# Designed miniproteins, single chains, continued (5), part 79

Each design is a single chain, and the fold is of that chain. pLDDT is the mean over its residues in the fold that is shown.

## One batch from the design tools (miniprotein)

Design m18925
Fold by ESMFold2-Fast:
Structure m18925 (fold): chain A 108 residues (1-108)
Amino acid sequence: MPVTLLLVTGLPRSMTEEELRELAEKYGEVVEVDVVRDRNGNSRGSALVAFASEEEAERFIEAMNGKKLGGKTLHVMRLPANPTREEWLAIGRELGELYGAELLETPL
């Protein structure tokens, strides 16, 4: 099956890629975890998580979306597997609104 990519927001800034990977691996095979960081390497409280299957990603969404972790509410959304330019612009705008304009440069 194609890899399913998720955007996770509302993470505690103390959460590392390793801690998030361990949490996500309880729900399925994690291909990649990338915590969104600023220019100083500090977490912005968001991450991209890639699961090997859609079913595993859905279990993670159902378990974690709306869950409170460290006093913050987690929001988990599914990203398109093959995003169009318009979908990438929409994702980039959402990330730019939350984290600043520099994140818009990478997916565009």
Scores: mean pLDDT 70

Design m18926
Fold by ESMFold2-Fast:
Structure m18926 (fold): chain A 67 residues (1-67)
Amino acid sequence: RAFELAAEALRKASEGNFEEAYKLAEEAEKIDPVVGEGARQMIDLAKRGELDPEQLRRAAELVRRHG
C-alpha cells in the first residue's frame, strides 16, 4: 500500500507532475514515514535534475515489486 503510493509518486515525477508526486509521497508517509520520505527525496533529486525520468520509472517499478 505505502509502496504503491510511493511508486505512483515516482511515476508522476517522471512525467514532470511534481505537485501530484508530492501529494502521493505525503499519503505514503502517513502509512509508512520511511517509504514516504524516501519517495520525497527521490522527487527532490528529480526536480534538481539529478535523476532522469527513465531512472524514476525504473525506481517506481522496483518499489512496486518490493512492496
Scores: mean pLDDT 81

Design m18928
Fold by ESMFold2-Fast:
Structure m18928 (fold): chain A 82 residues (1-82)
Amino acid sequence: NRRALEAWIEALEEAAREAEREGDHELAARLREAARRARELVEAGRLDEAARTIAEAVQAAVAAGRFDLAEAMQERVAELLA
């Protein structure tokens, strides 16, 4: 749903800032771009495409070995939806 997607977009933006602070500029740029694209898709009512964009970004963090960021995103989403 829209609320869950907006929570994930916020979590992606926070994860991108953390990756940037740690010098992982490539992952930070990827997460930031995914958040931007997902926001555009949510505003256009393309919720399934937004969900796919978010899932691909989380998968990219996992593939990069950044399980810490993937877990932080999940925790942040749970916090925002509480």
Scores: mean pLDDT 89

Design m18929
Fold by ESMFold2-Fast:
Structure m18929 (fold): chain A 59 residues (1-59)
Amino acid sequence: DELESRILNLLLEHPEGRTPREIAEDLGISQSTASRHLRRLERRGLVRYDPKTGRYRLA
């Protein structure tokens, strides 16, 4: 998936993590689209969500 690859590359450039809003803004997509793809990546074990910061990171 092209969007999943772009999300993973963005997180590789930002090891501190990114919020769904920041990812949506950086990729020019809606926050709902970003959140849906992030949930799929998290289920696959490729990203992790930090509830303290609201940020996703590479796993």
Scores: mean pLDDT 85

Design m18930
Fold by ESMFold2-Fast:
Structure m18930 (fold): chain A 61 residues (1-61)
Amino acid sequence: SREEEERAIEALVEVFLETKAAHPQLTDAQLLALLRDLMRLQEFSEEVIEEALARLREALA
């Protein structure tokens, strides 16, 4: 459902922001690539993946 997808995006973005805070040497490009690969492995749709990546990009800026 959309609510389940939204909760998943929020949780993943939060985890990746915490990861950046703990490991500031990680580049934004590395974090985005890791999120994309993780979500593809978990079989999220490309639309949901691009939404999550857009939110992470905005949060990292």
Scores: mean pLDDT 87

Design m18931
Fold by ESMFold2-Fast:
Structure m18931 (fold): chain A 64 residues (1-64)
Amino acid sequence: MDAEIEKLKEQIGELSKKLSAGENPAAQAAQLSQLGAQLKALYDQKYGKVTAGDGIPVKGGFRG
Protein backbone atom coordinates (compact mmCIF):
# COMPACT_ATOMS: atom_id res chain seq x y z
CA MET A 1 0.00 0.00 0.00
CA ASP A 2 2.55 2.64 1.08
CA ALA A 3 4.83 1.86 -1.88
CA GLU A 4 1.91 2.27 -4.30
CA ILE A 5 0.87 5.57 -2.69
CA GLU A 6 4.46 6.82 -2.85
CA LYS A 7 4.78 5.79 -6.50
CA LEU A 8 1.57 7.61 -7.40
CA LYS A 9 2.74 10.73 -5.57
CA GLU A 10 5.98 10.67 -7.57
CA GLN A 11 4.08 10.28 -10.85
CA ILE A 12 1.79 13.18 -9.92
CA GLY A 13 4.84 15.31 -9.11
CA GLU A 14 6.47 14.54 -12.46
CA LEU A 15 3.25 15.26 -14.38
CA SER A 16 2.76 18.50 -12.44
CA LYS A 17 6.28 19.56 -13.46
CA LYS A 18 5.57 18.79 -17.13
CA LEU A 19 2.18 20.49 -16.95
CA SER A 20 3.90 23.60 -15.58
CA ALA A 21 6.25 23.48 -18.60
CA GLY A 22 3.20 23.59 -20.89
CA GLU A 23 3.68 20.21 -22.55
CA ASN A 24 0.32 18.78 -23.73
CA PRO A 25 -1.59 20.32 -20.80
CA ALA A 26 -4.94 18.70 -21.65
CA ALA A 27 -3.53 15.16 -21.80
CA GLN A 28 -1.41 15.67 -18.68
CA ALA A 29 -4.34 17.18 -16.75
CA ALA A 30 -6.45 14.12 -17.61
CA GLN A 31 -3.66 11.81 -16.44
CA LEU A 32 -3.26 13.82 -13.22
CA SER A 33 -6.99 13.44 -12.57
CA GLN A 34 -6.75 9.66 -13.06
CA LEU A 35 -3.72 9.36 -10.78
CA GLY A 36 -5.44 11.49 -8.15
CA ALA A 37 -8.46 9.19 -8.21
CA GLN A 38 -6.21 6.14 -7.79
CA LEU A 39 -4.38 7.82 -4.91
CA LYS A 40 -7.70 8.56 -3.19
CA ALA A 41 -8.78 4.93 -3.62
CA LEU A 42 -5.53 3.72 -2.05
CA TYR A 43 -5.94 6.14 0.87
CA ASP A 44 -9.51 4.92 1.41
CA GLN A 45 -8.24 1.32 1.35
CA LYS A 46 -5.36 2.03 3.75
CA TYR A 47 -7.31 4.21 6.19
CA GLY A 48 -10.46 2.10 6.39
CA LYS A 49 -12.69 2.63 3.33
CA VAL A 50 -14.59 5.68 4.57
CA THR A 51 -18.12 5.07 3.25
CA ALA A 52 -19.79 7.63 5.53
CA GLY A 53 -23.01 5.89 6.47
CA ASP A 54 -23.44 3.40 3.66
CA GLY A 55 -26.55 2.19 5.51
CA ILE A 56 -29.50 2.11 3.13
CA PRO A 57 -29.91 3.27 0.43
CA VAL A 58 -26.25 3.32 -0.50
CA LYS A 59 -24.92 6.49 -2.10
CA GLY A 60 -22.61 4.38 -4.24
CA GLY A 61 -24.24 5.60 -7.42
CA PHE A 62 -24.93 2.37 -9.28
CA ARG A 63 -28.12 1.19 -7.62
CA GLY A 64 -31.12 3.51 -7.78
Scores: mean pLDDT 68

Design m18932
Fold by ESMFold2-Fast:
Structure m18932 (fold): chain A 65 residues (1-65)
Amino acid sequence: SLFLDPEEARRIAEELLENAKKAYKEGDFSRAVAYLTAAMLYAAMSGDEELLERVRKFAEELDKE
């Protein structure tokens, strides 16, 4: 199958979200947005609603800058 296992998608989304937070703290807004966009996609594929909500809340933080 070309689809990821949901647990693997969840793990990737968590790593991407942490990378987005790190890039943002380093002042690299473009990289933060890129990682965040990927994290949203993998979180949606994982079916983990709490993870998707965490990604969404961080996106709201970036939108306020």
Scores: mean pLDDT 82

Design m18933
Fold by ESMFold2-Fast:
Structure m18933 (fold): chain A 43 residues (1-43)
Amino acid sequence: MEELKKKGEEAYKLYQELVDARRRGASPETLRELEKKYREAAE
């Protein structure tokens, strides 16, 4: 079943987006939202 693999890929993608957003100085609200999405995907 590809769902498990896709979940891991989605978590990695969200992690990279979070790191990039932090480097770009995104708003605190955006950073918090990305962090929550990443944590939910990585569970």
Scores: mean pLDDT 76

Design m18934
Fold by ESMFold2-Fast:
Structure m18934 (fold): chain A 62 residues (1-62)
Amino acid sequence: SVEEAEEHARESFRNALEAGGDPEEILERMRRGLEELKKEGKVTEEEYEAMLEAIEEALKEN
C-alpha cells in the first residue's frame, strides 16, 4: 500500500542517516533508486510520490 511504502522509505532513510553519511547525498541516492523502481514498474506513481515526500520530510526533521 501507499502508506506501507511511505513508512518503509522513511525508515530506510533514518537507518541510512544512523549509519553515517551526508543527508542530501543519501536523499539523492534514494531518489535515483526510486526512479529506477518506477521505471521498472515495481512501484506505482502514487507510491513513488509518497515515498519521495516521506524521505524529504525525514530530511527536514534532521
Scores: mean pLDDT 78

Design m18935
Fold by ESMFold2-Fast:
Structure m18935 (fold): chain A 56 residues (1-56)
Amino acid sequence: SMDKLNELSQLASDELKGDPDEAGKKVKEKATEVLTEKQGEFAGKQVKEAVLKRKK
């Protein structure tokens, strides 16, 4: 549902300021529940990389 997608988007945004490993793990788990396992893997990787690039 749209509500679940909104929760995922908010989680990803909040986690960008946190630890990259935790951010990637949490977003992957949430995305896997809401979408597909493949999309969950992609979302987790993207968020982890975004956090790491921010901390460069």
Scores: mean pLDDT 74

Design m18936
Fold by ESMFold2-Fast:
Structure m18936 (fold): chain A 115 residues (1-115)
Amino acid sequence: DPEAELERKRISEEELKEMEKQKPEIEKELQEYVEKARNGELKTLSELLAGLVALIALKEDDSLIEEIVQKIIELRQMDPEQQKRLEEMVEHMKNSEWTPESIYATYVNLKELTK
């Protein structure tokens, strides 16, 4: 059916345009958090967690990741068991390929650990 084919193509093109619009914004947001992390501009727990996720997702410098981890530990006053769990989670993510699912899982686990 030529009309049904045209309708499917229109829906696919519209969906593709929407995805293309969102991807540059997400990439820009991740880059902005990386830049803020480098400049020491991340101050709240939420900003530090977002920065940590961005650094892991973009596979940034390990020294910068370690700096953000230390700031989270200090800000939350984490006990030694919480510190060990956070460090193990970060190390696991550093050694894994970035996927949206694994990044979301890490963010959720970090958020629960910092409650």
Scores: mean pLDDT 68

Design m18937
Fold by ESMFold2-Fast:
Structure m18937 (fold): chain A 119 residues (1-119)
Amino acid sequence: MEEEIDRLAEEAEKAGLPSTAEAIRQMRYATPDPELALAFARLVYLLAKSKGKKTIEVELSDDPEAQLEALRKAVEEAEKNPDIGSLVLRGRDPATGEEVTVTLSVENGEIVARYEGAL
C-alpha cells in the first residue's frame, strides 16, 4: 500500500507535476485506513494525469465501509474513462447537518481544491 502510493507520486514527478506528487504522498496521512489512503492517492493521480473535462461525483458517508466503497467506484470509473478530470466530494458537517462540497480539479498540471460549505 505505502509502496504503491510512493510509486504513484514518482510517476507524477516524472510527468512534471511536483505539487501533485507531494499531495499523493500526503494521502498516507489523511486517514488511518490504508485502503482509504490508497484510494485517495489513486484518485489524485488519475485526475492529475487526465486531459478531460468530465466530473465524477462521490458521496461521502459517515460509515467507513460505505466511504471506501464509494471511493473504489470513483477510482474504477476514472480508470475506465480518461476524460474524467475533476472530482466532487459531497458530505455533511456532523455538527450542523449542512452539505459540504469539495471539488478537486487539475489546472495547468496542478491539483486545485475548491471548497463550498459552512466549514
Scores: mean pLDDT 69

Design m18938
Fold by ESMFold2-Fast:
Structure m18938 (fold): chain A 56 residues (1-56)
Amino acid sequence: SGEELAEELKEKARNAKSDEELQEVGKEVKRLYEEGKISEEQAKELEATIVRAASS
């Protein structure tokens, strides 16, 4: 489900070791949202998580 996909992407973002890995997670979020597999709210939360991870 979209919720399960969103949780997997959050874990990928939290465990990302580089800005390049975070960018790949961001691309995956955008693709899944465009395919209708995650909601707009889930996509926004994931983008916020990526920004926080990049700022750490």
Scores: mean pLDDT 81

Design m18939
Fold by ESMFold2-Fast:
Structure m18939 (fold): chain A 60 residues (1-60)
Amino acid sequence: GSMISDEEIEATLLVMQAAIAEKAGDYETASRYYEQAAELLSGPEGERFRKIAEELRKKA
């Protein structure tokens, strides 16, 4: 098997989309992508992205 899971790859793509939206000032879209990435990941990394999503929602 590969050393990287399909969930990790998908989460990375979602984080990239979130970062693009955040740079564009679209905090609502960015928060949704970070939240989706958090759901695909467990543990500390998933929790980190969930917190980022919550902070971005405050800015929207």
Scores: mean pLDDT 81

Design m18940
Fold by ESMFold2-Fast:
Structure m18940 (fold): chain A 73 residues (1-73)
Amino acid sequence: SLAAKEEELLAILEAERPALLEFLKKSDDLELIEEAAKQAEALAEQAEAAGLTRTAEFLREIAEEAREILKEK
């Protein structure tokens, strides 16, 4: 089912999350961090439109975390 495939995708994405956030925290490129947040927000909208509600929620969390990292710079 689509839900089972989404669960597998989310397991992969969750495993990569700490590495992505550490990369953004260590980056001095503020435009890169802002772009990462915007891309995550755009992908969340696409995921929601496709019925991938859990993926959309995950991407919104990533976007919010990226924006918090940007605020601490």
Scores: mean pLDDT 84

Design m18941
Fold by ESMFold2-Fast:
Structure m18941 (fold): chain A 61 residues (1-61)
Amino acid sequence: SAKDMIAGLLVREGGLSREAAERVAEAIVAGDLETAARLLQEHMGMSPERARAAAEALSKI
């Protein structure tokens, strides 16, 4: 449920594909915020510090 909510938010607000959003959500629910931040950098063009902040915020959902 948390994974689906995070993935849905990333598709709606972040403009990620469903497949990319699901990979980010998987990393977040696993507690792997470094992988989540890297994927956000790759798929959304976020800076490293912005991607880390986004991953930390999403982990609180």
Scores: mean pLDDT 84

Design m18942
Fold by ESMFold2-Fast:
Structure m18942 (fold): chain A 82 residues (1-82)
Amino acid sequence: GLEKLKELLEKLYEDTLPLAKKRSEAVKAGDLKTADEYGDKIAEIDEEYGPEIQEIASKEVSSDEAQELVAKMAEKLAEDSS
């Protein structure tokens, strides 16, 4: 349920944050090729976690709760990676 979704989003955040920081630094340096490479690694992590997150979000929690948790994680990731 909700607790499992929170755990998955926290793991996704922890795995993604170091790559998001490196991508942000590359963008600031104008190194778009390196930024794209880190973006590809982030996409690979999203593909690994995505199916389980989607299954729990669609079956075990309300759409509003799922969207709020995802939005909060995305906002925290954006703030912490910049």
Scores: mean pLDDT 82

Design m18943
Fold by ESMFold2-Fast:
Structure m18943 (fold): chain A 80 residues (1-80)
Amino acid sequence: LEAALEPLARRMERLAKEAVEAAKAGDTERARELLREVERLGREAVELARRLGASEEEVEALEAAVRATVEHIERLIEEA
C-alpha cells in the first residue's frame, strides 16, 4: 500500500509546501490553485488505497491526514 501511494504522497507534500509558501507570501490565487491540486491528489490516493484493500483504519488515517493538510492551507489563505 505505502509503496503504491508513495508517488502521490511525495507530489502532495511538494504541492502542499508550495501552497503554504504562496499563501504566506500573499499569493492567494496561486495558493488556491495548488490547494485544488492537493485535494485532487488526496481523493486519488484515498480511492487507490481502497482499491488496494487498505483497512478501514488506514483509509480513515489517510482521509484525516489529507483533510488536516487542506484545512491548514485554507486557513492560511483566509488569513492572507
Scores: mean pLDDT 82

Design m18944
Fold by ESMFold2-Fast:
Structure m18944 (fold): chain A 64 residues (1-64)
Amino acid sequence: SLIEEAKKALEAGDYDRAIELFEKAVKENPTAEAYNLLAKAYFRKGDTEKAVEAMEKAIKLMKT
């Protein structure tokens, strides 16, 4: 799955690839898990603003 491929990229330190794959995953199926992982990838890259935005979306989806 896109999520598993993105997780492997994240573990390998390929943050750009991980972000690309997680962005595709949230476009295909916007889940709290996918947004949480996207936020983690942005934090690892140092993009704090986008990480916070993704985390806010994850929290909203968890409340639904």
Scores: mean pLDDT 84

Design m18945
Fold by ESMFold2-Fast:
Structure m18945 (fold): chain A 57 residues (1-57)
Amino acid sequence: SAALAAALAALEAEYAARREEWVESLMERLGLPRELAERLVDMLHDIELEALRRKYA
């Protein structure tokens, strides 16, 4: 659907723009190594994509 496509595009744009900020925030606040912080951010992004697909199903 057009609504799903728009929501996915918006989420991907935000992720591309803010991924580094979120990774650095997790490293600073939780003391995570960069590899784990990146994995957590990427895992949350995958979950958000799946949630959007289900919402607009």
Scores: mean pLDDT 87

Design m18946
Fold by ESMFold2-Fast:
Structure m18946 (fold): chain A 72 residues (1-72)
Amino acid sequence: AAVAETRRELVAYEGRFTTANGEEVDFRYRGWEVEGADGVVRHWGEGRLTVRGDGREEVYEYRAEVAERPAR
């Protein structure tokens, strides 16, 4: 069932770091955080992790959908 939303926000995170093994990791997440009139915060989004090293590239993709009540 649809719940009226009182707040909606685009949430995006990205980063890059090098592992102890010399691999370069690019990570990205993009999703929505929606607060409903029922006081529940719902998150849905997708992330991608790209690992590069030793002449190869591996891509990991994930999707998340979570509902929770905030403590504040």
Scores: mean pLDDT 73

Design m18947
Fold by ESMFold2-Fast:
Structure m18947 (fold): chain A 75 residues (1-75)
Amino acid sequence: MEIVEEAERLYDEIVELAKKYPGLRPLADFARQLYEAAKELVKEGKIDEAREIVETLRRMLDNAKAFLEKVEKLK
C-alpha cells in the first residue's frame, strides 16, 4: 500500500512538471508506465521489484528538477 502511494505521488509530481514544461511530456508518459508496473508488482507480492520501480521514479523526478533548475539559471 505505502509503495503504491509513493509511486503515485512521484508520478503526480512528474505530471505536474510536464504541465509547466511540455518537453517533459515523454518523461511523464514513461512515469505512467512505471507507476502501472509498480501497482501490478505489488499485487503479485513482488515488493522488492516494486521498490526498484519507485526508486527509478524518484531518480527521474530528481534529475528532471535538477536539469530544470540549471536551465533556468543559465537564461
Scores: mean pLDDT 82

Design m18948
Fold by ESMFold2-Fast:
Structure m18948 (fold): chain A 74 residues (1-74)
Amino acid sequence: MWREAVEQAAAEFDEAVEELRREVSPREAAEILRRQAELFRKVAEASKDPETAALALELAERLEEAARELEEEA
């Protein structure tokens, strides 16, 4: 379950972030991305599959970086 969701999120990351930037304010986008990052960190902690855990952690870090960039632009 988690592996498929994390792989899908990773594959669509750049597209999803760009779409979000077009639909909401930078502040709202940053908030959404930070909440998603927290969720993926919890998925990494809960996952028993090391590949899924590593991918989820990488996604969380990428989401936090994107949120930071948006907050600086807000």
Scores: mean pLDDT 77

Design m18949
Fold by ESMFold2-Fast:
Structure m18949 (fold): chain A 50 residues (1-50)
Amino acid sequence: SGNSGTVRFFEDIIKKLREYAKQNPEDKEEVDRFIERLKKIIEELKKKEK
């Protein structure tokens, strides 16, 4: 699948952002918003594979 590398890249960023938010709870809301944006990008990339 042509988008697998890009999807994995964004999933790895989300993982790092979640770990950052655990260490920096003051930034959690901003980080959660950014993660939700990245999840929507991943969802759109996966839809294009169908």
Scores: mean pLDDT 79

Design m18950
Fold by ESMFold2-Fast:
Structure m18950 (fold): chain A 84 residues (1-84)
Amino acid sequence: SAEDYIREGLKAYENGDYEKAVEAFEKAIELDPDNVFAYGLLADVYEKLGEYDKAIEYYERAIKLHPDNLSFKKRLEEIKKKKE
């Protein structure tokens, strides 16, 4: 299930295995494309990898699914500042 991949990704993230975390969260999104939580987690992993453009892309996708989520918008602004 998507939840199984989210758990796998979180475990990989905790262990510093960011490549495995990306793969797991991408699989979660493939199974449940409306899972806003998975998009936010994938964006966080890309930020940890220094891939700010990808982090921005996935946060923008999360905001598109939930436009009223001020937390995602604030996080997006923080990442844009880190890129500058």
Scores: mean pLDDT 84

Design m18951
Fold by ESMFold2-Fast:
Structure m18951 (fold): chain A 69 residues (1-69)
Amino acid sequence: SEEDLRKAQELVEQAKTYLENGDYEKAVKLANEALSLVPDLPEAHRVLAQAYAKLGDSKKAMEAALKAQ
């Protein structure tokens, strides 16, 4: 729904803030919450790709980067 999209976008913006502050685990959590509402949301997959790369999980980072395309 449009409401789910709006909420998912708010979660992605919060996830980006945590990513900028180095709280990668919280960024992953919020990005996954956004994807639970909107599975095909490129911005959330981009946050996951960056957060997983910072956490050293190259496989998950690559998988998320492909979904962000």
Scores: mean pLDDT 89

Design m18952
Fold by ESMFold2-Fast:
Parts: structure tokens; C-alpha cells; sequence
Structure m18952 (fold): chain A 75 residues (1-75)
């Protein structure tokens, strides 16, 4: 019976989406504290990146896996 697995997967998606939303809100709060340190494009990029990173981190915590981009390397 897969109903419980389906409910857990849906709950996982909900938690990831909530984390993305909170990540964006956190970035907006940082921008509000330092509004003159960022231009409009930088603000939009920070909000998008924060949401994506928060979602990926939450998914990793729940599954042990990330939605993964390429590894960071020191060049």
C-alpha cells in the first residue's frame, strides 16, 4: 500500500516549497537592511538564489539528496 508513501512525498514537497518561500523572505529582509548595497538586478538574483538554495537544503535534509547543480570548485 503506497498511500502513506504518497502522503509523505506530498508533505516533503510542501516543506520544500515552504522553505523556498522562507528563503526568499529572508533574502528580502537582508535587502531591507542593506537597500543601498544592491542594485535591482542583484536584489532579484539574491531572492531567486535564496529560494532555490533553501528548497534544495530542505530537500537534502528530508531525503539525504539535493536537486543538485554542479559541484563548487576552487579555481
Amino acid sequence: MDDLKKLLEEERKRLVDEAKKKGKEAAENIIKLYPEDFDEKEKEQMIKSAGKSAGNNQRYRLTGESTSGPPVTFG
Scores: mean pLDDT 70

Design m18953
Fold by ESMFold2-Fast:
Structure m18953 (fold): chain A 70 residues (1-70)
Amino acid sequence: LQEEAEKLVEEAVEAAKAGNFEEAKELLLRAAELAAEYLATLYGEEEAKKALERMRKRIEELVEKLKALA
């Protein structure tokens, strides 16, 4: 799960470098979902849900900022 999430983040970085911010956002959101699934096994579903919501919001804010700078 962690290795798969890291691969999605690497793919998202390449997509962002190519100017494909929508694809980068989708890949980062998928990585966040996998990370939250892993966190649920360590800290429980409630903490994983909170972490997922925070990750989603940060990803959306980051992608919006990157699009504004491009």
Scores: mean pLDDT 79

Design m18954
Fold by ESMFold2-Fast:
Formats: C-alpha cells, structure tokens, sequence
Structure m18954 (fold): chain A 60 residues (1-60)
C-alpha cells in the first residue's frame, strides 16, 4: 500500500542520516516495490534512484 511505501521511505531516510547506507538502500528498494504495486510509478522511480545512490555510498 502507499502508506507502507511511505513508512519504508521514512525508514530509509533515517538509516541514510545514520550513515547506514546498506540498510537505507534496502528500505528505499522496498518502498519502490510498494509504490509500483500501488500504481505510483513516479514515486517508485524516485525511490529506486535513492536506493542506487545509497548502494553507491555503501561501496565507499
């Protein structure tokens, strides 16, 4: 659902602020899948981009 997607997005933001980039990436990817299933493709794409950015940070 959209509410579940928003919750996962907020969890990703919290992990990102803590420097927990792998956890942030996971939460953003979960949010992207939930937004996609809810028919919100724009938010799904945005969350996918945030997940990839967090994954890149985790590799450094």
Amino acid sequence: SREEAERKKKEGEEYLKQGKYEEAARKYREAAGLYHRAGDDASAIEMGKKGLEAEELALK
Scores: mean pLDDT 85

Design m18955
Fold by ESMFold2-Fast:
Structure m18955 (fold): chain A 102 residues (1-102)
Amino acid sequence: TPALRAAVDAFLDALRNQDVAAANEAADRLLALLSELGLVPQLTAALRAVLEANGISVPDSYSTAQLLSLLIRRVILDPDPAVREAVLRATEAALRALLASL
């Protein structure tokens, strides 16, 4: 949907701009829209794959909201700029692949 594309773009823009408040707001909107579409499992799988591919250990108990929060922290606040860039690029690819599959 156009709203879902706008929510993905807003989230990615907030991550690129290192704006934690905007990233959290965009993540809440993205999760709400994907929940309405029944696509939370697909989002959860994509986020988990991004984190795990970058060597980030994620507890099985983590909710989708906790995965989004962890991802935001790694993209914006990680002390290693190489980790920040790698997680951002993987997130961009995963979310665009999710949109393309719809």
Scores: mean pLDDT 86

Design m18956
Fold by ESMFold2-Fast:
Structure m18956 (fold): chain A 67 residues (1-67)
Amino acid sequence: SMEQERQNLRTAGDLLKKRGDELAAQGDYEGAATLYRRASDLYQQAGDLQSAREAQQQSDQLAQQAS
């Protein structure tokens, strides 16, 4: 169902955020930023605009750390 598809997208976004947190903890800010950006895209596809914005903001912050 469309509802199950949205739940799957949210779960995938959560997993990408977790991996991003692990990469950031290791100092891989570029990798972390990429995973947070992908999480944001998945949350947006799921209609979770709040989670999408938070993930995008964290991605932008991590990208600044990588530069």
Scores: mean pLDDT 89

Design m18957
Fold by ESMFold2-Fast:
Structure m18957 (fold): chain A 68 residues (1-68)
Amino acid sequence: SPATREEKIEILREELEEAGLKEEEKEEILRMFEEGESLEELSERVAEALGLPREEIRRAIAETRAAS
């Protein structure tokens, strides 16, 4: 079964927590996700927070937003 949007958001939350982000920073990123912030700006913020390549994060965010 395909992962739900909620499941993918939960995975993102866990990744941010593992990266050692503060609760406030995690909430901000998740809010940006929920509010439909631009894919480019959200990808840049998350990639910076996780220390991962922007292209990989951009793809993951796009896939999560496409999930039901």
Scores: mean pLDDT 71

Design m18958
Fold by ESMFold2-Fast:
Structure m18958 (fold): chain A 56 residues (1-56)
Amino acid sequence: SAKIRELARELKEAVERKDLEKARKLAEELIAEAGTVSPVAARVARREAEELLAKI
């Protein structure tokens, strides 16, 4: 999904800027959007978001 790809990019940018509030919001939006595709996509998105947020 184009939306999932865009949210993942924005999340990485927020993490690079160390904007924790924005990164958390984008992580939630990414997981929610992935969940509309499949449970597996939501699980993968959650793992990626957790790994990225751990870098802040």
Scores: mean pLDDT 83

Design m18959
Fold by ESMFold2-Fast:
Structure m18959 (fold): chain A 77 residues (1-77)
Amino acid sequence: SVEKALEYAKKAIEALDAGNVDEAISYLRQAANYAKEAGVEEAVQKFAEAINALRDGDVETAKRYAEEAKKILEEKL
């Protein structure tokens, strides 16, 4: 559901703000799965980019992609 994708996107952003990268990756994967079930492919791609940025150590870019995915999902409510 879009609501569940948003819930996990918010949790991922909170984890990034707290410096909990491993938790953020887990939440981004959950958000991507719910976005995929909801058919919001653009948000799925943004979450994948956020995860890739975290693997490269780029927390700022990851947060930007997560926020972009969140905005896309909010427009679907």
Scores: mean pLDDT 88

Design m18960
Fold by ESMFold2-Fast:
Structure m18960 (fold): chain A 58 residues (1-58)
Amino acid sequence: SEEEERRRQERLDELIAQLQELEKEYQQALAEGDEARAEELRREMERLADEINELLRE
């Protein structure tokens, strides 16, 4: 339905915004030399990217 398409688009927009925020935090962690936090943020970004890709295939 059109509502389902709209809900999917809203979720995509939200996930993309979250990914952009995490990318900013990742750069800050790298600048601070916090390698452990940078690795955690990288993994979280990968999970969000995978979710975005799955929604794009649906």
Scores: mean pLDDT 85

Design m18961
Fold by ESMFold2-Fast:
Structure m18961 (fold): chain A 72 residues (1-72)
Amino acid sequence: MTPEELAREAREAIRAVPDLVEPEKVEEVTRLLEEAARHLEAAARAEDPEEKREHLLAAARAAAEAGRIAES
C-alpha cells in the first residue's frame, strides 16, 4: 500500500468518524486523523527516503493516538 493510497483511506475514515465514535470525541479524533492524512500526503510527495520515513512515522503516531482516544 502506497502513502497516497493510505492518505485516501485516512480521508474516508475521517468521513465515517461521526458514525463510529461518541459525539464528544469526534473533534479530537477527526483532528488527529487529518494530521495523519497530511503526513501521508507529504510522504507521497517526498523525494528523499528519510523524509518519507519521518512523515510515515508521524502519520502512524497520529493514527495510533486517534485510535486510543476513540477506544477510551
Scores: mean pLDDT 83

Design m18962
Fold by ESMFold2-Fast:
Structure m18962 (fold): chain A 75 residues (1-75)
Amino acid sequence: WKEDARKGIEAFREGKFQEAIEYFTKAAENSTDPELADAARRAAELIPKVAKGEATDEEMQELVDAIRRIEELLA
């Protein structure tokens, strides 16, 4: 699940939003860390809204915070 979370972050940074959604979904499903599972699930939910231009400023900030939390938990 750590590898899926890392690939999700990489895909997101490359603008590959569909791949990022897939990896974060896998990380959320397979993670033994409930905090990482929650953050990954939130990221997967918010990325489609951002990609469609439907995200609010608050939702954009929540996505950024979720990805930062995943990075912290992977360190």
Scores: mean pLDDT 82

Design m18963
Fold by ESMFold2-Fast:
Structure m18963 (fold): chain A 88 residues (1-88)
Amino acid sequence: LSEEEQEELAERAAEAALGQFKKAVEAGLGEAALEAVRELAADPEVPPEAAELLLRAVEAALAGDWEKARELLLEAARLLVRADQARR
């Protein structure tokens, strides 16, 4: 993937994740969403920096700070896309 394709993929992934987090919080499943992200963060294939950003994004979403959640999800998605490309 080119840098532009990686950025586009990261943006799409972040928007999808933000939408899922928002629905989970609105449905009263915010705690379950946080546990799911903690399980993902424990995966050794996930870079520690991306895991930390994902956890902070869920915490921001639970606090109602959707702008911060979006920024953190985008940063995490960028790191995850780069890590995936590096493994291929």
Scores: mean pLDDT 77

